# Ledger of designs, part 40: designed miniproteins, single chains, continued (4)

Each design is a single chain, and the fold is of that chain. pLDDT is the mean over its residues in the fold that is shown.

## One batch from the design tools (miniprotein)

Design m13361
Fold by ESMFold2-Fast:
Structure m13361 (fold): chain A 91 residues (1-91)
Amino acid sequence: SKKEELLKAVFEEAPPEEIADLYSELSEEERKEVAEELARRYLEHHGWPPSSLPELAREVLRALDELVRRREHEREQRRLAEEGRTPVPPA
């Protein structure tokens, strides 16, 4: 599933661009579920108590949303650059 692909990408330390693209394919509900799962596994990996799970999940969700917004801006800039690259000299 796309949710599992995103979780694997994060734990395999994939590039931010790849993580952003995978995250953008998810619905709002799936994004929340992924943020909670990432926060849970992060706490488990560090041996920390799960009492901070809701707060950490909110921060993870915010970070992923910001990553997607940045990726969208980069795509828009690339589109503008592609438009500006079209040369039609007479000879």
Scores: mean pLDDT 75

Design m13362
Fold by ESMFold2-Fast:
Structure m13362 (fold): chain A 93 residues (1-93)
Amino acid sequence: EEELEELRRKKMEEARKKIGDAQSTINKAQELAKKADELYKEAERLAKDPSHRETAQILYEEAKKLRKEAQDLVKKAFETLGDAYNELKKIEE
């Protein structure tokens, strides 16, 4: 009885930590998405000037990379949340 309650408590703590880690990852993804949006706006502004076209292209590619990184982080965070919820269900039988 007592050993079962201790195991349940440890698994609940592990699940809570995973949920917290996933939330931190989502927050990081949001920051990267904002940076990508700022770089896109700057690239569009620079693209209007032919002398800055090469610089604008570099900024577009950088923004695209940051957007993809943000999307990948969101996917990983949701997978982590799914794993945590599945562990909680197993504790409840």
Scores: mean pLDDT 83

Design m13363
Fold by ESMFold2-Fast:
Structure m13363 (fold): chain A 80 residues (1-80)
Amino acid sequence: MRTPEELELIRLSLDTLSRLLNATSKEEQKKIVLEFLKRVGASNEEIEEALKKLDNATSKYEIIGVFNLVFQKRLDKVRK
């Protein structure tokens, strides 16, 4: 049975992905990913690592890749 925490994480991830697909600027895309990290309770170290990866991203595809990596890491923790 899916936990309420897993369902909430999936809901937040779908909302975040929708916003990322509609965002046109790198700064807007970075803000969307940062908001997701804060909402899922990411550690200061995880936020710092993600920000470094986002700053180095050169395309929307790379930014979505950073988001997918963070989402999978959070999903793995919730499924334990």
Scores: mean pLDDT 79

Design m13364
Fold by ESMFold2-Fast:
Structure m13364 (fold): chain A 79 residues (1-79)
Amino acid sequence: EYLVKQLEILLEDLEAHFDPSKTAKELLEEIGYDFDEVLELINEARKAVGLPPLTKEEFESMTAEEFIQLLRDLLERLK
């Protein structure tokens, strides 16, 4: 439940500030999230649903749109 709540808050913040021209990292930093802390949260959620960890390099290359979709998919799997 803690993971679900944290991901729902993150998704809501990202959707409220969504810019399709931005990377996931740029959008997160603009909102005031720590990129490495978010990566740890995502990998905790991925582990909970049996997915391999996302690398920092993969996360850094991700668009804001791709990251929002990743969060939606993780939330569906956790519920």
Scores: mean pLDDT 84

Design m13365
Fold by ESMFold2-Fast:
Structure m13365 (fold): chain A 100 residues (1-100)
Amino acid sequence: SLDDALAAAGASFTLEQAEELAKRVKEDPSLSIPGMGVLHVAMATGADPEVIAKLAIGLAESGGATEGQLERVRDYAEASGNTELAEKLRQALEELRKRR
């Protein structure tokens, strides 16, 4: 199914793929919704916290994710017991706020 394909893609997502997706969203903002979909699937399937953090930061810097969307992702990570991901996202949000 599409959900199974997205779950497989999210779980196998690499740092290089996260960086490439962030770059493409910056070049084409219409890709922001698919990018957020991949982020959600990566979180749900338990992808590497560094991959999730890199994708979330890249999407925010590219305008593909709002500060509020990243705060919700951080809160979900905290509620799920993924304290490493929550801390990385907190640091990313602080850096994003300093740049604005």
Scores: mean pLDDT 66

Design m13366
Fold by ESMFold2-Fast:
Structure m13366 (fold): chain A 83 residues (1-83)
Amino acid sequence: KEKEKAVARIIGLTLRAIGAYLDGNVEEAAQDAISALELEIKNNLPSDAVIRVAKELIPHASPEMRKKLEELIQKAEEVKKNL
């Protein structure tokens, strides 16, 4: 139940991040990608899709958002390696 809700939220956040990025709303895209990565890490549900979206945002994000994205990508990749 809770894990299924987490998966649905991760998918929704990932799609919103992609949509925001395509619209040129990098700040919103970065916030949604951060939220998706945090949920993946918390629920042990890492995915290549969210990591890829986050990596694509790094060159476009503010320094603060970039640092947060880099930290979360590293954590998500570590969680993925341990599965």
Scores: mean pLDDT 83

Design m13367
Fold by ESMFold2-Fast:
Structure m13367 (fold): chain A 80 residues (1-80)
Amino acid sequence: ALARMQALLAEMERIRAELLANPDLPEAEVDARLARMLELYNEIARLAAELDTPEARALEQRAGDLLAEMAEWVAARRAA
């Protein structure tokens, strides 16, 4: 279960790297990637609640921080 959460977090990190590497991505593609990150975060949060261990909660926190960072980045990009 922790290994699954780590794999989901790694996918979120890959999406972050893709977004940051491609600043000229169309808004629809940016939105689709952000939506995917939210789906991944929700699954990590669900697994963390089921496991209820400090390690699982730490992974949930990292995933939440990553999602928040990219949501802020997207908002800043749209405001410019």
Scores: mean pLDDT 85

Design m13368
Fold by ESMFold2-Fast:
Structure m13368 (fold): chain A 75 residues (1-75)
Amino acid sequence: MEEIEEILKGLKSKDPEVRYEALLRALELLGKDPSKILENEELIEAIREATKDKDEKVREVAEFVLIRIEKLKEL
């Protein structure tokens, strides 16, 4: 899906603001259609890597998104 590819591209950006915006888009998608994220292991791995980001704001949002993904997988 084009939306998933754009999020993945944003997460690989050298600009922390672009990575942050990609995580916000992932969070919005997770709220609207969680299956699209839960079925995409590449995207989940990219979000997991973002929890190790050098930018604190990016790490905090990535951690929040990952926790939400893990809780949804338990259901």
Scores: mean pLDDT 83

Design m13369
Fold by ESMFold2-Fast:
Structure m13369 (fold): chain A 70 residues (1-70)
Amino acid sequence: SARVEALLEELKPKIEEIVRETPSLEDALRKSEQLALEAAKRAGLTPEEAQELVRRAKEYAAQVYLELQE
């Protein structure tokens, strides 16, 4: 979905901040999921699009976490 792609790009800087400020991967994933759910609700996404945004936000958070471990 183009709407999911656009929202994910908007959320990426906030996800990066969450990962930098959150020492555990589990907590970073949970906060990224919450951020994505709130964004999906504000944008009026369908339940399927909201689940897609959550999955992609969590994938991005995990990727950023691994990059920051050096």
Scores: mean pLDDT 86

Design m13370
Fold by ESMFold2-Fast:
Structure m13370 (fold): chain A 90 residues (1-90)
Amino acid sequence: MEEEEKERLERLEKVAQDIAKELITKHNFSANEVGYILAEAFKELGLEELAEKYKPHPSVPRPAVTPERQAALDYVKKRLEEELKRIEKE
């Protein structure tokens, strides 16, 4: 019961960490921008616990919404949704 929920969250977090590394290294996003993107993606998918975990410190200014940031958010949401579907099929 609770253990299955924890394993599900751990798998989603691993995918999110892989995406974060990709956005920083290949797409030149800052760690703070990626933190906001991940938190927003998790919140939109109903994953409130992970959204809070990845939320940047309140003192960090929220980055401007650019087309590049919106594309990154859409990409992150798509990859997380694909992982959620994979977990649901198990």
Scores: mean pLDDT 76

Design m13371
Fold by ESMFold2-Fast:
Structure m13371 (fold): chain A 62 residues (1-62)
Amino acid sequence: HMEERRRILEELDRLADEAEKQGHETVAAIAYIMRAIGILTDASPEELRRMLEKARALYEKA
């Protein structure tokens, strides 16, 4: 449980960093906010994965 959660949070952080480097500041901000919410609300791995998938979809559209 904890290891899966950590991995997804790391993926969100990497996605945010990559979006920022590519100049997609809005996507990066959304990914950072989703990560922060996930940590603060102690979101489940399933909830975090849904957040990651949404952030990735936004990045693909950018």
Scores: mean pLDDT 80

Design m13372
Fold by ESMFold2-Fast:
Structure m13372 (fold): chain A 68 residues (1-68)
Amino acid sequence: DPEEKKKELEKRLAENPRDAETLYQLGVTYFKLGKLDEAEAYLQKALAIDPTNKKAQVMLKYVQEKRA
């Protein structure tokens, strides 16, 4: 359930705001929920912390192309 996963990840992020993996997973979860604005924001935050995350780079580009 993406909604339940989202709540779990948001609680985890509240405890560790710099967790790049949790930020990336939130971006993917919001994308699965069709919330592209939130997906983009979380993927950008993940890449700000870990710019070498190729999965986040590819996902961000895909989300941006879907919005265009």
Scores: mean pLDDT 85

Design m13373
Fold by ESMFold2-Fast:
Structure m13373 (fold): chain A 62 residues (1-62)
Amino acid sequence: STAEALATLEEILRTIETTKLSDEELAALGERAGAAARQVPDEAAGPLVERIRAAAGKNRGV
């Protein structure tokens, strides 16, 4: 459902914001976020996807 997909996107965002991740882990979460975003209208998914992208950029590092 849309609500479940939105909850998944929010969970992914929190994980990236709170946990230092490898490039491989970030790529796997990116794939999961993309799959969840396909279940949500663009107007709802867009802001969360952009926030996830920004958070992933900040997480990148050893």
Scores: mean pLDDT 81

Design m13374
Fold by ESMFold2-Fast:
Structure m13374 (fold): chain A 76 residues (1-76)
Amino acid sequence: MVSTSEKEVEKGKKEEVVAYSGKDSSLEFIMEGKVKDGKVILIGTAKEAKEKRESESEAIGDSETGKTEEKPVKYY
């Protein structure tokens, strides 16, 4: 595993896919595959990650009553 400056999300937005969903088993499986195969098995896109963060930030701005909760999304 290596971290390059490709995390700028501008490039990741369209190509960088990331798994932020699924059960512990799914998440672990993807991470394990990443190290073992040198290949990344992804079930999700970096775009979804940005939407999550931006959605949470906007939730603070909009401040809808009882809508400020951190619910981990379960992607299937």
Scores: mean pLDDT 40

Design m13375
Fold by ESMFold2-Fast:
Structure m13375 (fold): chain A 60 residues (1-60)
Amino acid sequence: SEVEEKIKKLQEKVDSLTGPDKEAEIERLRKALENVKNFSTEEAKLQALDVIEKKIDELK
């Protein structure tokens, strides 16, 4: 599914993030990705993934 493909892509992006000053933010992003599975609709999951992707890009 599109959600599963996007989760995998974003997990790989988060795993590429490094730095002791970014550890807390990286951990929050990992938890946010896991929490996407708890959303009730495909649309809500995709919206949450878009927000997570923006946050990942802000940490680069």
Scores: mean pLDDT 79

Design m13376
Fold by ESMFold2-Fast:
Structure m13376 (fold): chain A 97 residues (1-97)
Amino acid sequence: SEITERIKELMPGLRREVAEQAERGGDVAAAQWLVDRIRESNTLPDKVEAEAIQSVSDYLLTDIFLDTLRRQGSSDVIKALNDLLVEAARILADSDL
């Protein structure tokens, strides 16, 4: 699926895990996994780790987290993650909420 492929591209170290989630529940499972994963300090790529985890450590909603990253002038990797998280939040909202 499209979001699963984007997650694999953005976070190659975690591509195997996201593929497994997508096989179980499609794009919705991949999106949910991404949102959950952003909270794990030791599993994100170095370029994303500090900004993403610092923002999430305040226990922000995904939309607030994405706004924070956007305002901080994100790197290419963080910008891609921001776009991906927006898409993930939209898929989750449309599916079972």
Scores: mean pLDDT 53

Design m13377
Fold by ESMFold2-Fast:
Structure m13377 (fold): chain A 66 residues (1-66)
Amino acid sequence: ALVSGGTVRQALRAHGITSPADVGLSYRELAERAGVSQATVRRLLSGEIEVPAETAARIVRAILDA
């Protein structure tokens, strides 16, 4: 299944996180930890794209593990 940036933001809000900056992560650091490009992170969080559920889970985990 594909996951939107809205779904990712909702999962993060359940943990009191509104952006990666709240945990001290740049888009570059988040991309490196999640194994994706910075463009993918930016476009997902802006709502421009959807990603596979595995990719979304890696991004959420990278933020929560910060």
Scores: mean pLDDT 78

Design m13378
Fold by ESMFold2-Fast:
Structure m13378 (fold): chain A 62 residues (1-62)
Amino acid sequence: MDAAIEAGYRAALEAAKKGDIQGAVERGLQAHMAEGLKQGLSKEEALQAGIEGAIRGLEAAK
């Protein structure tokens, strides 16, 4: 879980710093879901954690 959250957070933060807010959300979600699925999380669990990671990345970019 922690590694997946960090991956989503980092991807969202980098995109948001470049002003790509929609890309920040999408990349954060995708990176987190991919890592979460590798760790055996369900798609639903990976999606929820991905949303949380993306939001935190956007907040950190402010």
Scores: mean pLDDT 68

Design m13379
Fold by ESMFold2-Fast:
Structure m13379 (fold): chain A 98 residues (1-98)
Amino acid sequence: SELEEFVRRLLEKAEENVERAEELLRRLKELGASEEEIERAERALEQGREAVRELRRLLEELEDTIEDIARAIGLTLRSIGSLTEIELLLRRQEERLK
């Protein structure tokens, strides 16, 4: 959950950077910027978009891993429950033999 929250915060910041880059590119075009300046802005925007894509993939993989860990914990808790039941039965049997 802390790792998921961390990745989500990074994703939010990356998305904000992409929005800012898109606005900057739009403004550069409106101001009649040179082809060189437009190409620089387009490169920056694409790098931002790549970062967003990678963060989204990581977040999706993290959710699957968390679900698998949760299932593993659930199975472990069931095994602990079974163990506790056996311990109680054993203790009762020992008391009966006194």
Scores: mean pLDDT 58

Design m13380
Fold by ESMFold2-Fast:
Structure m13380 (fold): chain A 68 residues (1-68)
Amino acid sequence: SVLEEIRALLEQIGALEAQVADPSLSPAEKEALERQITALVARIIRLAEENGLVDEAGRLDGEFREAV
């Protein structure tokens, strides 16, 4: 289901956020991970919108705007 796809993408974001927290990473490596997170968030929002999950899309958009 679309909700299961969104959940899988959110789990990927969580894993990437844990990687970004690693103090041994270079600024370039952190930037690359942050770009991947941004792309995944945009993909989740698009999937939610395309499948009529407007409440979920609005929640994710709000969380993304707060995180940026």
Scores: mean pLDDT 76

Design m13381
Fold by ESMFold2-Fast:
Structure m13381 (fold): chain A 96 residues (1-96)
Amino acid sequence: MRLSPAEQIAADFVIRLIQTVEENPDDKEKIKETIDELAERFYKEALKQGLPLEDVRRALELIRENIRYMFPSNKELIDYVEKKLEEVLKKVEEAR
């Protein structure tokens, strides 16, 4: 339809992460905690929507691209997000 479930989850992740970084730019622990929370939200929503693994991977790609665009020098942030979303991918696959 308008905004696919995968796109919606990706947008929610990106928006909330940007907000946390803006509020706590030097608090790496707070940022990581927020990423953990967003990853859990992603997982729950993906299961609720019955998203196929392909859509989950597409959402991950969108998140990665947006984060690299917004924070291109923040490798730690990008790598941590990728790690947590890869865990979500595995959980979604196993829950099928």
Scores: mean pLDDT 80

Design m13382
Fold by ESMFold2-Fast:
Structure m13382 (fold): chain A 104 residues (1-104)
Amino acid sequence: SLLDEMIELVEEDRLVTRGALEALRAGRLSLADVRAIAEGLIVTQEEVIALAEELGLDEVVELARRAQELYRRILRETDRDEIAALLEELIRLNDEILRKLREA
């Protein structure tokens, strides 16, 4: 179903974002690497937005657009601690999106 497809996309986004945060904190991820990940996840969130709009899930659309804006902030950020804080906020947003989708 479209709902199951969105859940899978958001769960994968969350897993990738968490992995990026852990690798960044461990010094295993360059700024170029984290930006490449953020660019990919902006595309993933665009897919979530399109599916959520088709299903009329307005709250999920709003949360996914907020996630895209945070990934875009990562593209402009040079401070590793601030990038880590943005990734933590993105994990919390993906948790909220998943909660809303599971209640739908």
Scores: mean pLDDT 90

Design m13383
Fold by ESMFold2-Fast:
Structure m13383 (fold): chain A 87 residues (1-87)
Amino acid sequence: MSLEELEKAVERLLKLAEERVSTIPDRVLTPAEVLALLEEFSEEVSQEMYDLLLRALEEALSQTPDRRLTLEEVREMLERLLEEKRK
């Protein structure tokens, strides 16, 4: 799996999250909704990519399981994953 593929997957996932929050007045997502977006995205990515994104999001969300997240917070989580991979 290439860093370029991961960057494209993150960009696509963020686009889906942005489209989802645009229909929500409070513009926030629950952890379950963030994971549901990733699951919806699973058909567009490899199993290796899905597993990587799932692990990263589950790890980040495990510290705040009942907290509602802004699009900016979801972006930060995914950007941290990219930074971890760049090293």
Scores: mean pLDDT 73

Design m13384
Fold by ESMFold2-Fast:
Order: structure tokens, then sequence, then C-alpha cells
Structure m13384 (fold): chain A 68 residues (1-68)
């Protein structure tokens, strides 16, 4: 599962390099953050989400949830 989260981050990073911050890239970061949170690694989940702009409301909401 940690490998799955790492693969999702790599996919998101690749999309950002080629196309910028698309909804697809944001979705992969959110999925990776969910996996890290499930593994108990809230710090890594936050780090991943902080890579994208706070203009995405779903990202802002997830960051606030992880801050609990």
Amino acid sequence: KEEEAEELVKKADDIIVKNGETPEAVRYYLEAADIYEELGDKEKALEVLQRVSPRFPEVRKKIEELKK
C-alpha cells in the first residue's frame, strides 16, 4: 500500500510537469494522501497535499481534516 501511494504521487508529479495542476493530478495526490493517512502517516499525507495549490477546495478540506 505504501508503494501504491508512491506510485500515485509519481503519476501526479508527471502530469503536473506535462500539463500543470489538472483535476487528474489533484485526484492522484488526494488518493495517495488517503493511503498515507490509512497507514498512520499524517505527516506524509500533508506533505503530499501541500504540493498542490490551495485553489482546489477538496485539497483545502483534506488538509484541515488531517490537522485534527
Scores: mean pLDDT 76

Design m13385
Fold by ESMFold2-Fast:
Structure m13385 (fold): chain A 91 residues (1-91)
Amino acid sequence: MIEVKVEAVRDGEREVIEAKSKSVYSAEMFIMAEIEDFEERGASEIRVEIRGPKEDSEEIAEVVKTHLEGLGYKVKVEQKGDTAIVEARRE
């Protein structure tokens, strides 16, 4: 099972959405949908935390990074064992 946490900051307000996914594909689809919603609502910062098997969390983090960079964010990725953290900011 893959656990996902998406956190966004807009005008100093923080919003967090969490989900559990049974596959890499379902985790990616959930994260992409939430990122697009937060981006459309003007989020200046988006943080995605992905916890699962290391190979799965790394794969999802790279897909998420590419998507966020495509939306104009500056992205940093950190891998901490089985947890990948993707931090995105608009500058």
Scores: mean pLDDT 86

Design m13386
Fold by ESMFold2-Fast:
Structure m13386 (fold): chain A 55 residues (1-55)
Amino acid sequence: SREEVRAEVEARAAELPPELAAGLLAYTDSLFADPRASVEQVRNAMEQLLAELRA
């Protein structure tokens, strides 16, 4: 569900430096603003962003 993905994003953001955490939260919140976006699309976008931040 959207609630579950939002909680997952918050948990992942808590592991990041504050600046990167703010960026992740803002990006995923913008994706959730589109009611047509699936929870899987948001989850995939989060994982892609996290991979880029870790590289």
Scores: mean pLDDT 77

Design m13387
Fold by ESMFold2-Fast:
Structure m13387 (fold): chain A 94 residues (1-94)
Amino acid sequence: MSSPELQRGVSLYNTGLFTGNNKTLAIGLVLMARSALDRGDAETARALAEQAIYFAEKAGDKETLREGYRVLSRAYRALGDDEGARRAEELARA
């Protein structure tokens, strides 16, 4: 069953693509990445979180950037990459 978070994430991602809005793209990607983690798909979550970080940086959206790093840390931990998780968590606190 698709979560409300996944549905909202996909909607925001599509809106961001249509409008060229980097902040909306980044927020959508964070929601999709969190949904991937909830489904146990850590590799997809990592890739979506990296994309979210890219667009959040382009948007200057520090709040979404921090959320992207939090999701990336959780994805790395799920993949057994404790060092990657630690570095991402430090960046989320900056």
Scores: mean pLDDT 88

Design m13388
Fold by ESMFold2-Fast:
Structure m13388 (fold): chain A 68 residues (1-68)
Amino acid sequence: SLGEEAIEAARRGDLERLEELLREAIAQGKVPLALGLKEAIELLRQGDREGAVETIERGVAAEKAAGL
């Protein structure tokens, strides 16, 4: 899933992959995940990898809840 790939990319510090996944989330209309990815990219640019991972995990949870 996009969320799983995003968590792995954030753990690696892979900004380029996170930016690709953000574009995919937007294209698929996954708004909660897209917002989480945008914030995570900003946190990772600031060196906050732990915050980036936590933010994506919240976005994934919000997307799952919205799908109910």
Scores: mean pLDDT 84

Design m13389
Fold by ESMFold2-Fast:
Structure m13389 (fold): chain A 100 residues (1-100)
Amino acid sequence: TRTLHTLEIELYKDGELIGRVRLTSVDPQALTDALQAFYDELAAQGITFAVEELTVERDGASPEEVAEMEAKIPELIEEHRANTEADALARLTLRSRRVE
């Protein structure tokens, strides 16, 4: 059995949706690396953002199968949440689905 993780990121500026990204992996490390690369890429373009919300959804995945992902993604997000003058706000949804 495998757990498929999908992270959906929506960027808003002044209440308007300016960007949307979906990242999917069975490897928690690959997903966290992709999220970090996305943050770094936006920063290189002069775009800063703060995380407004994180929603976590499980579909048949056990707590044990998703524990690393659910611990690591909030930690990475918290590092970027402290931006007091961000250009944009991010809304994130993490979905962990059990697949055979």
Scores: mean pLDDT 71

Design m13390
Fold by ESMFold2-Fast:
Structure m13390 (fold): chain A 84 residues (1-84)
Amino acid sequence: SAEEEQKKKQIELYKKKIEELDKFIKEEIEKNKKITEELVEEAYEELREKGELSPELEKNLSPLTIATLGGKILLEEELEKLEK
């Protein structure tokens, strides 16, 4: 149906956007020795579970990395809704 086709197209778009954000995060880790994969993983879990970061994580991450993680979480939540 047209509705199923539209849903599939939207799922594909969100998956592609999540992949682009993941690539950006990897590039930030490579550029900035202070931003580690472990710190990004901790920040992702805190944002997902609590909606906010501890001051220590916020201090060790760039505002752009934090915004990118927040955007990724929102896209993942929308994707989950579309797949149900």
Scores: mean pLDDT 82

Design m13391
Fold by ESMFold2-Fast:
Structure m13391 (fold): chain A 66 residues (1-66)
Amino acid sequence: MQQQLQQQAQQLKQQANDQIKDQQLKDSILSVVDLGLEKARQGDTEGAQRLLQIAQQAIQSAIETE
């Protein structure tokens, strides 16, 4: 489980770095991903999954905003 969450987090960080040019937005998304990984390390799998989903939605929203 934690390994899967770590892989998802790394993929989200790469997407943010590749697709988001706004530095402040990128930093915010990366911070959410890092918080998700911290929750996973604490055993809060549900919290980790929620935070990673929020990060993914933020990336998708940034891409879709014309």
Scores: mean pLDDT 80

Design m13392
Fold by ESMFold2-Fast:
Structure m13392 (fold): chain A 75 residues (1-75)
Amino acid sequence: MTVHKEAKGPEGREASVTVVDGKRVEMTLRFADVAPEAAARARELIRAGLAEQGKEATIEVTGLGDKLTFEDLAA
């Protein structure tokens, strides 16, 4: 079973999560005005967390804004 969730926030903030058969997670997160280093760090943290759960992940993260944290993204 495939579960697909999308959310669009103000100021061009977007989140898309697709889980295929509970094994593969595809995530795209777009937020304004973040340094590339912060986006790369966010992607790695999410990927590592999913790997600990035994899931394979493809993650694209661009521009984490000041109003969102990893806790907010997990909600």
Scores: mean pLDDT 56

Design m13393
Fold by ESMFold2-Fast:
Structure m13393 (fold): chain A 81 residues (1-81)
Amino acid sequence: SSLQEQVLQEVQDLKEDFEALRQQAQALGDTSSVAEATRDIQELEAIESQVKAATDKRDLILLGASVGVLSIRASVLRKQL
């Protein structure tokens, strides 16, 4: 698959992870974690739009790195719940 397809798949997978974490936080009444997950989902949606608009391989690599940072944030949030 293309680099664009790979990064889009990573965004989709991570968005599903954050949606699950947001639902878990809601069930626990953890409003701060719900807000954090919501912000991270919004950031992933912005990255998804940028990936779809990207025409340069360098931009796709940097967007992939941004997804990597959000993946670390999901791991941290999971450990806090």
Scores: mean pLDDT 90

Design m13394
Fold by ESMFold2-Fast:
Structure m13394 (fold): chain A 105 residues (1-105)
Amino acid sequence: MLELTVKPGAVARGGELEVTVRNLGPGTHRVGVTAVLLDEEGKGRALAAGDAGLVPEGGERVATLKVFGEGEPGRYTAEAGAIGVNVETGRGAGGVGSGEVEVVA
């Protein structure tokens, strides 16, 4: 199982969002992360994607997600999802997380 923590704070348009991935195991996973930025009305305004790389069992890695889209400056909720693959067994794992971010001009 993967646990995700979205770093709160300011993100410039076309900037980067940080998501911490914790791997609860079993084994080391190669992890990709995506996020949707939802405005105050719950509408998706931007997407973000990045790679956490290899996350060992019980370990944490920060995924730096490149933000795509033309959201107006303001408050957003980032809803992040991850998919990981166990490097030894090929078994999948998933996780979700959310956090408040502010898009700045």
Scores: mean pLDDT 82

Design m13395
Fold by ESMFold2-Fast:
Structure m13395 (fold): chain A 76 residues (1-76)
Amino acid sequence: MRLIPTPEADEKLKEELEKLLSNEGFRKALEGLLLLEINKKKGGPEELKKLAEELISKATEEDIKKAKEWMEKHTK
């Protein structure tokens, strides 16, 4: 049988994410925020931080809020 924790977590998150990613603004905001978090934790290149900020700037404030809430939900 498949792992019980992994299928439940991954499949539900994937379905929710696919629905949200159908919105281009949300997708850009989420990608930008994820890149910023990776850069902060890993101390990545400045180019990655600038790319992340550019992606976030192309999203609306509402898309950014939704992406931040989704990331907080995932982190917890």
Scores: mean pLDDT 68

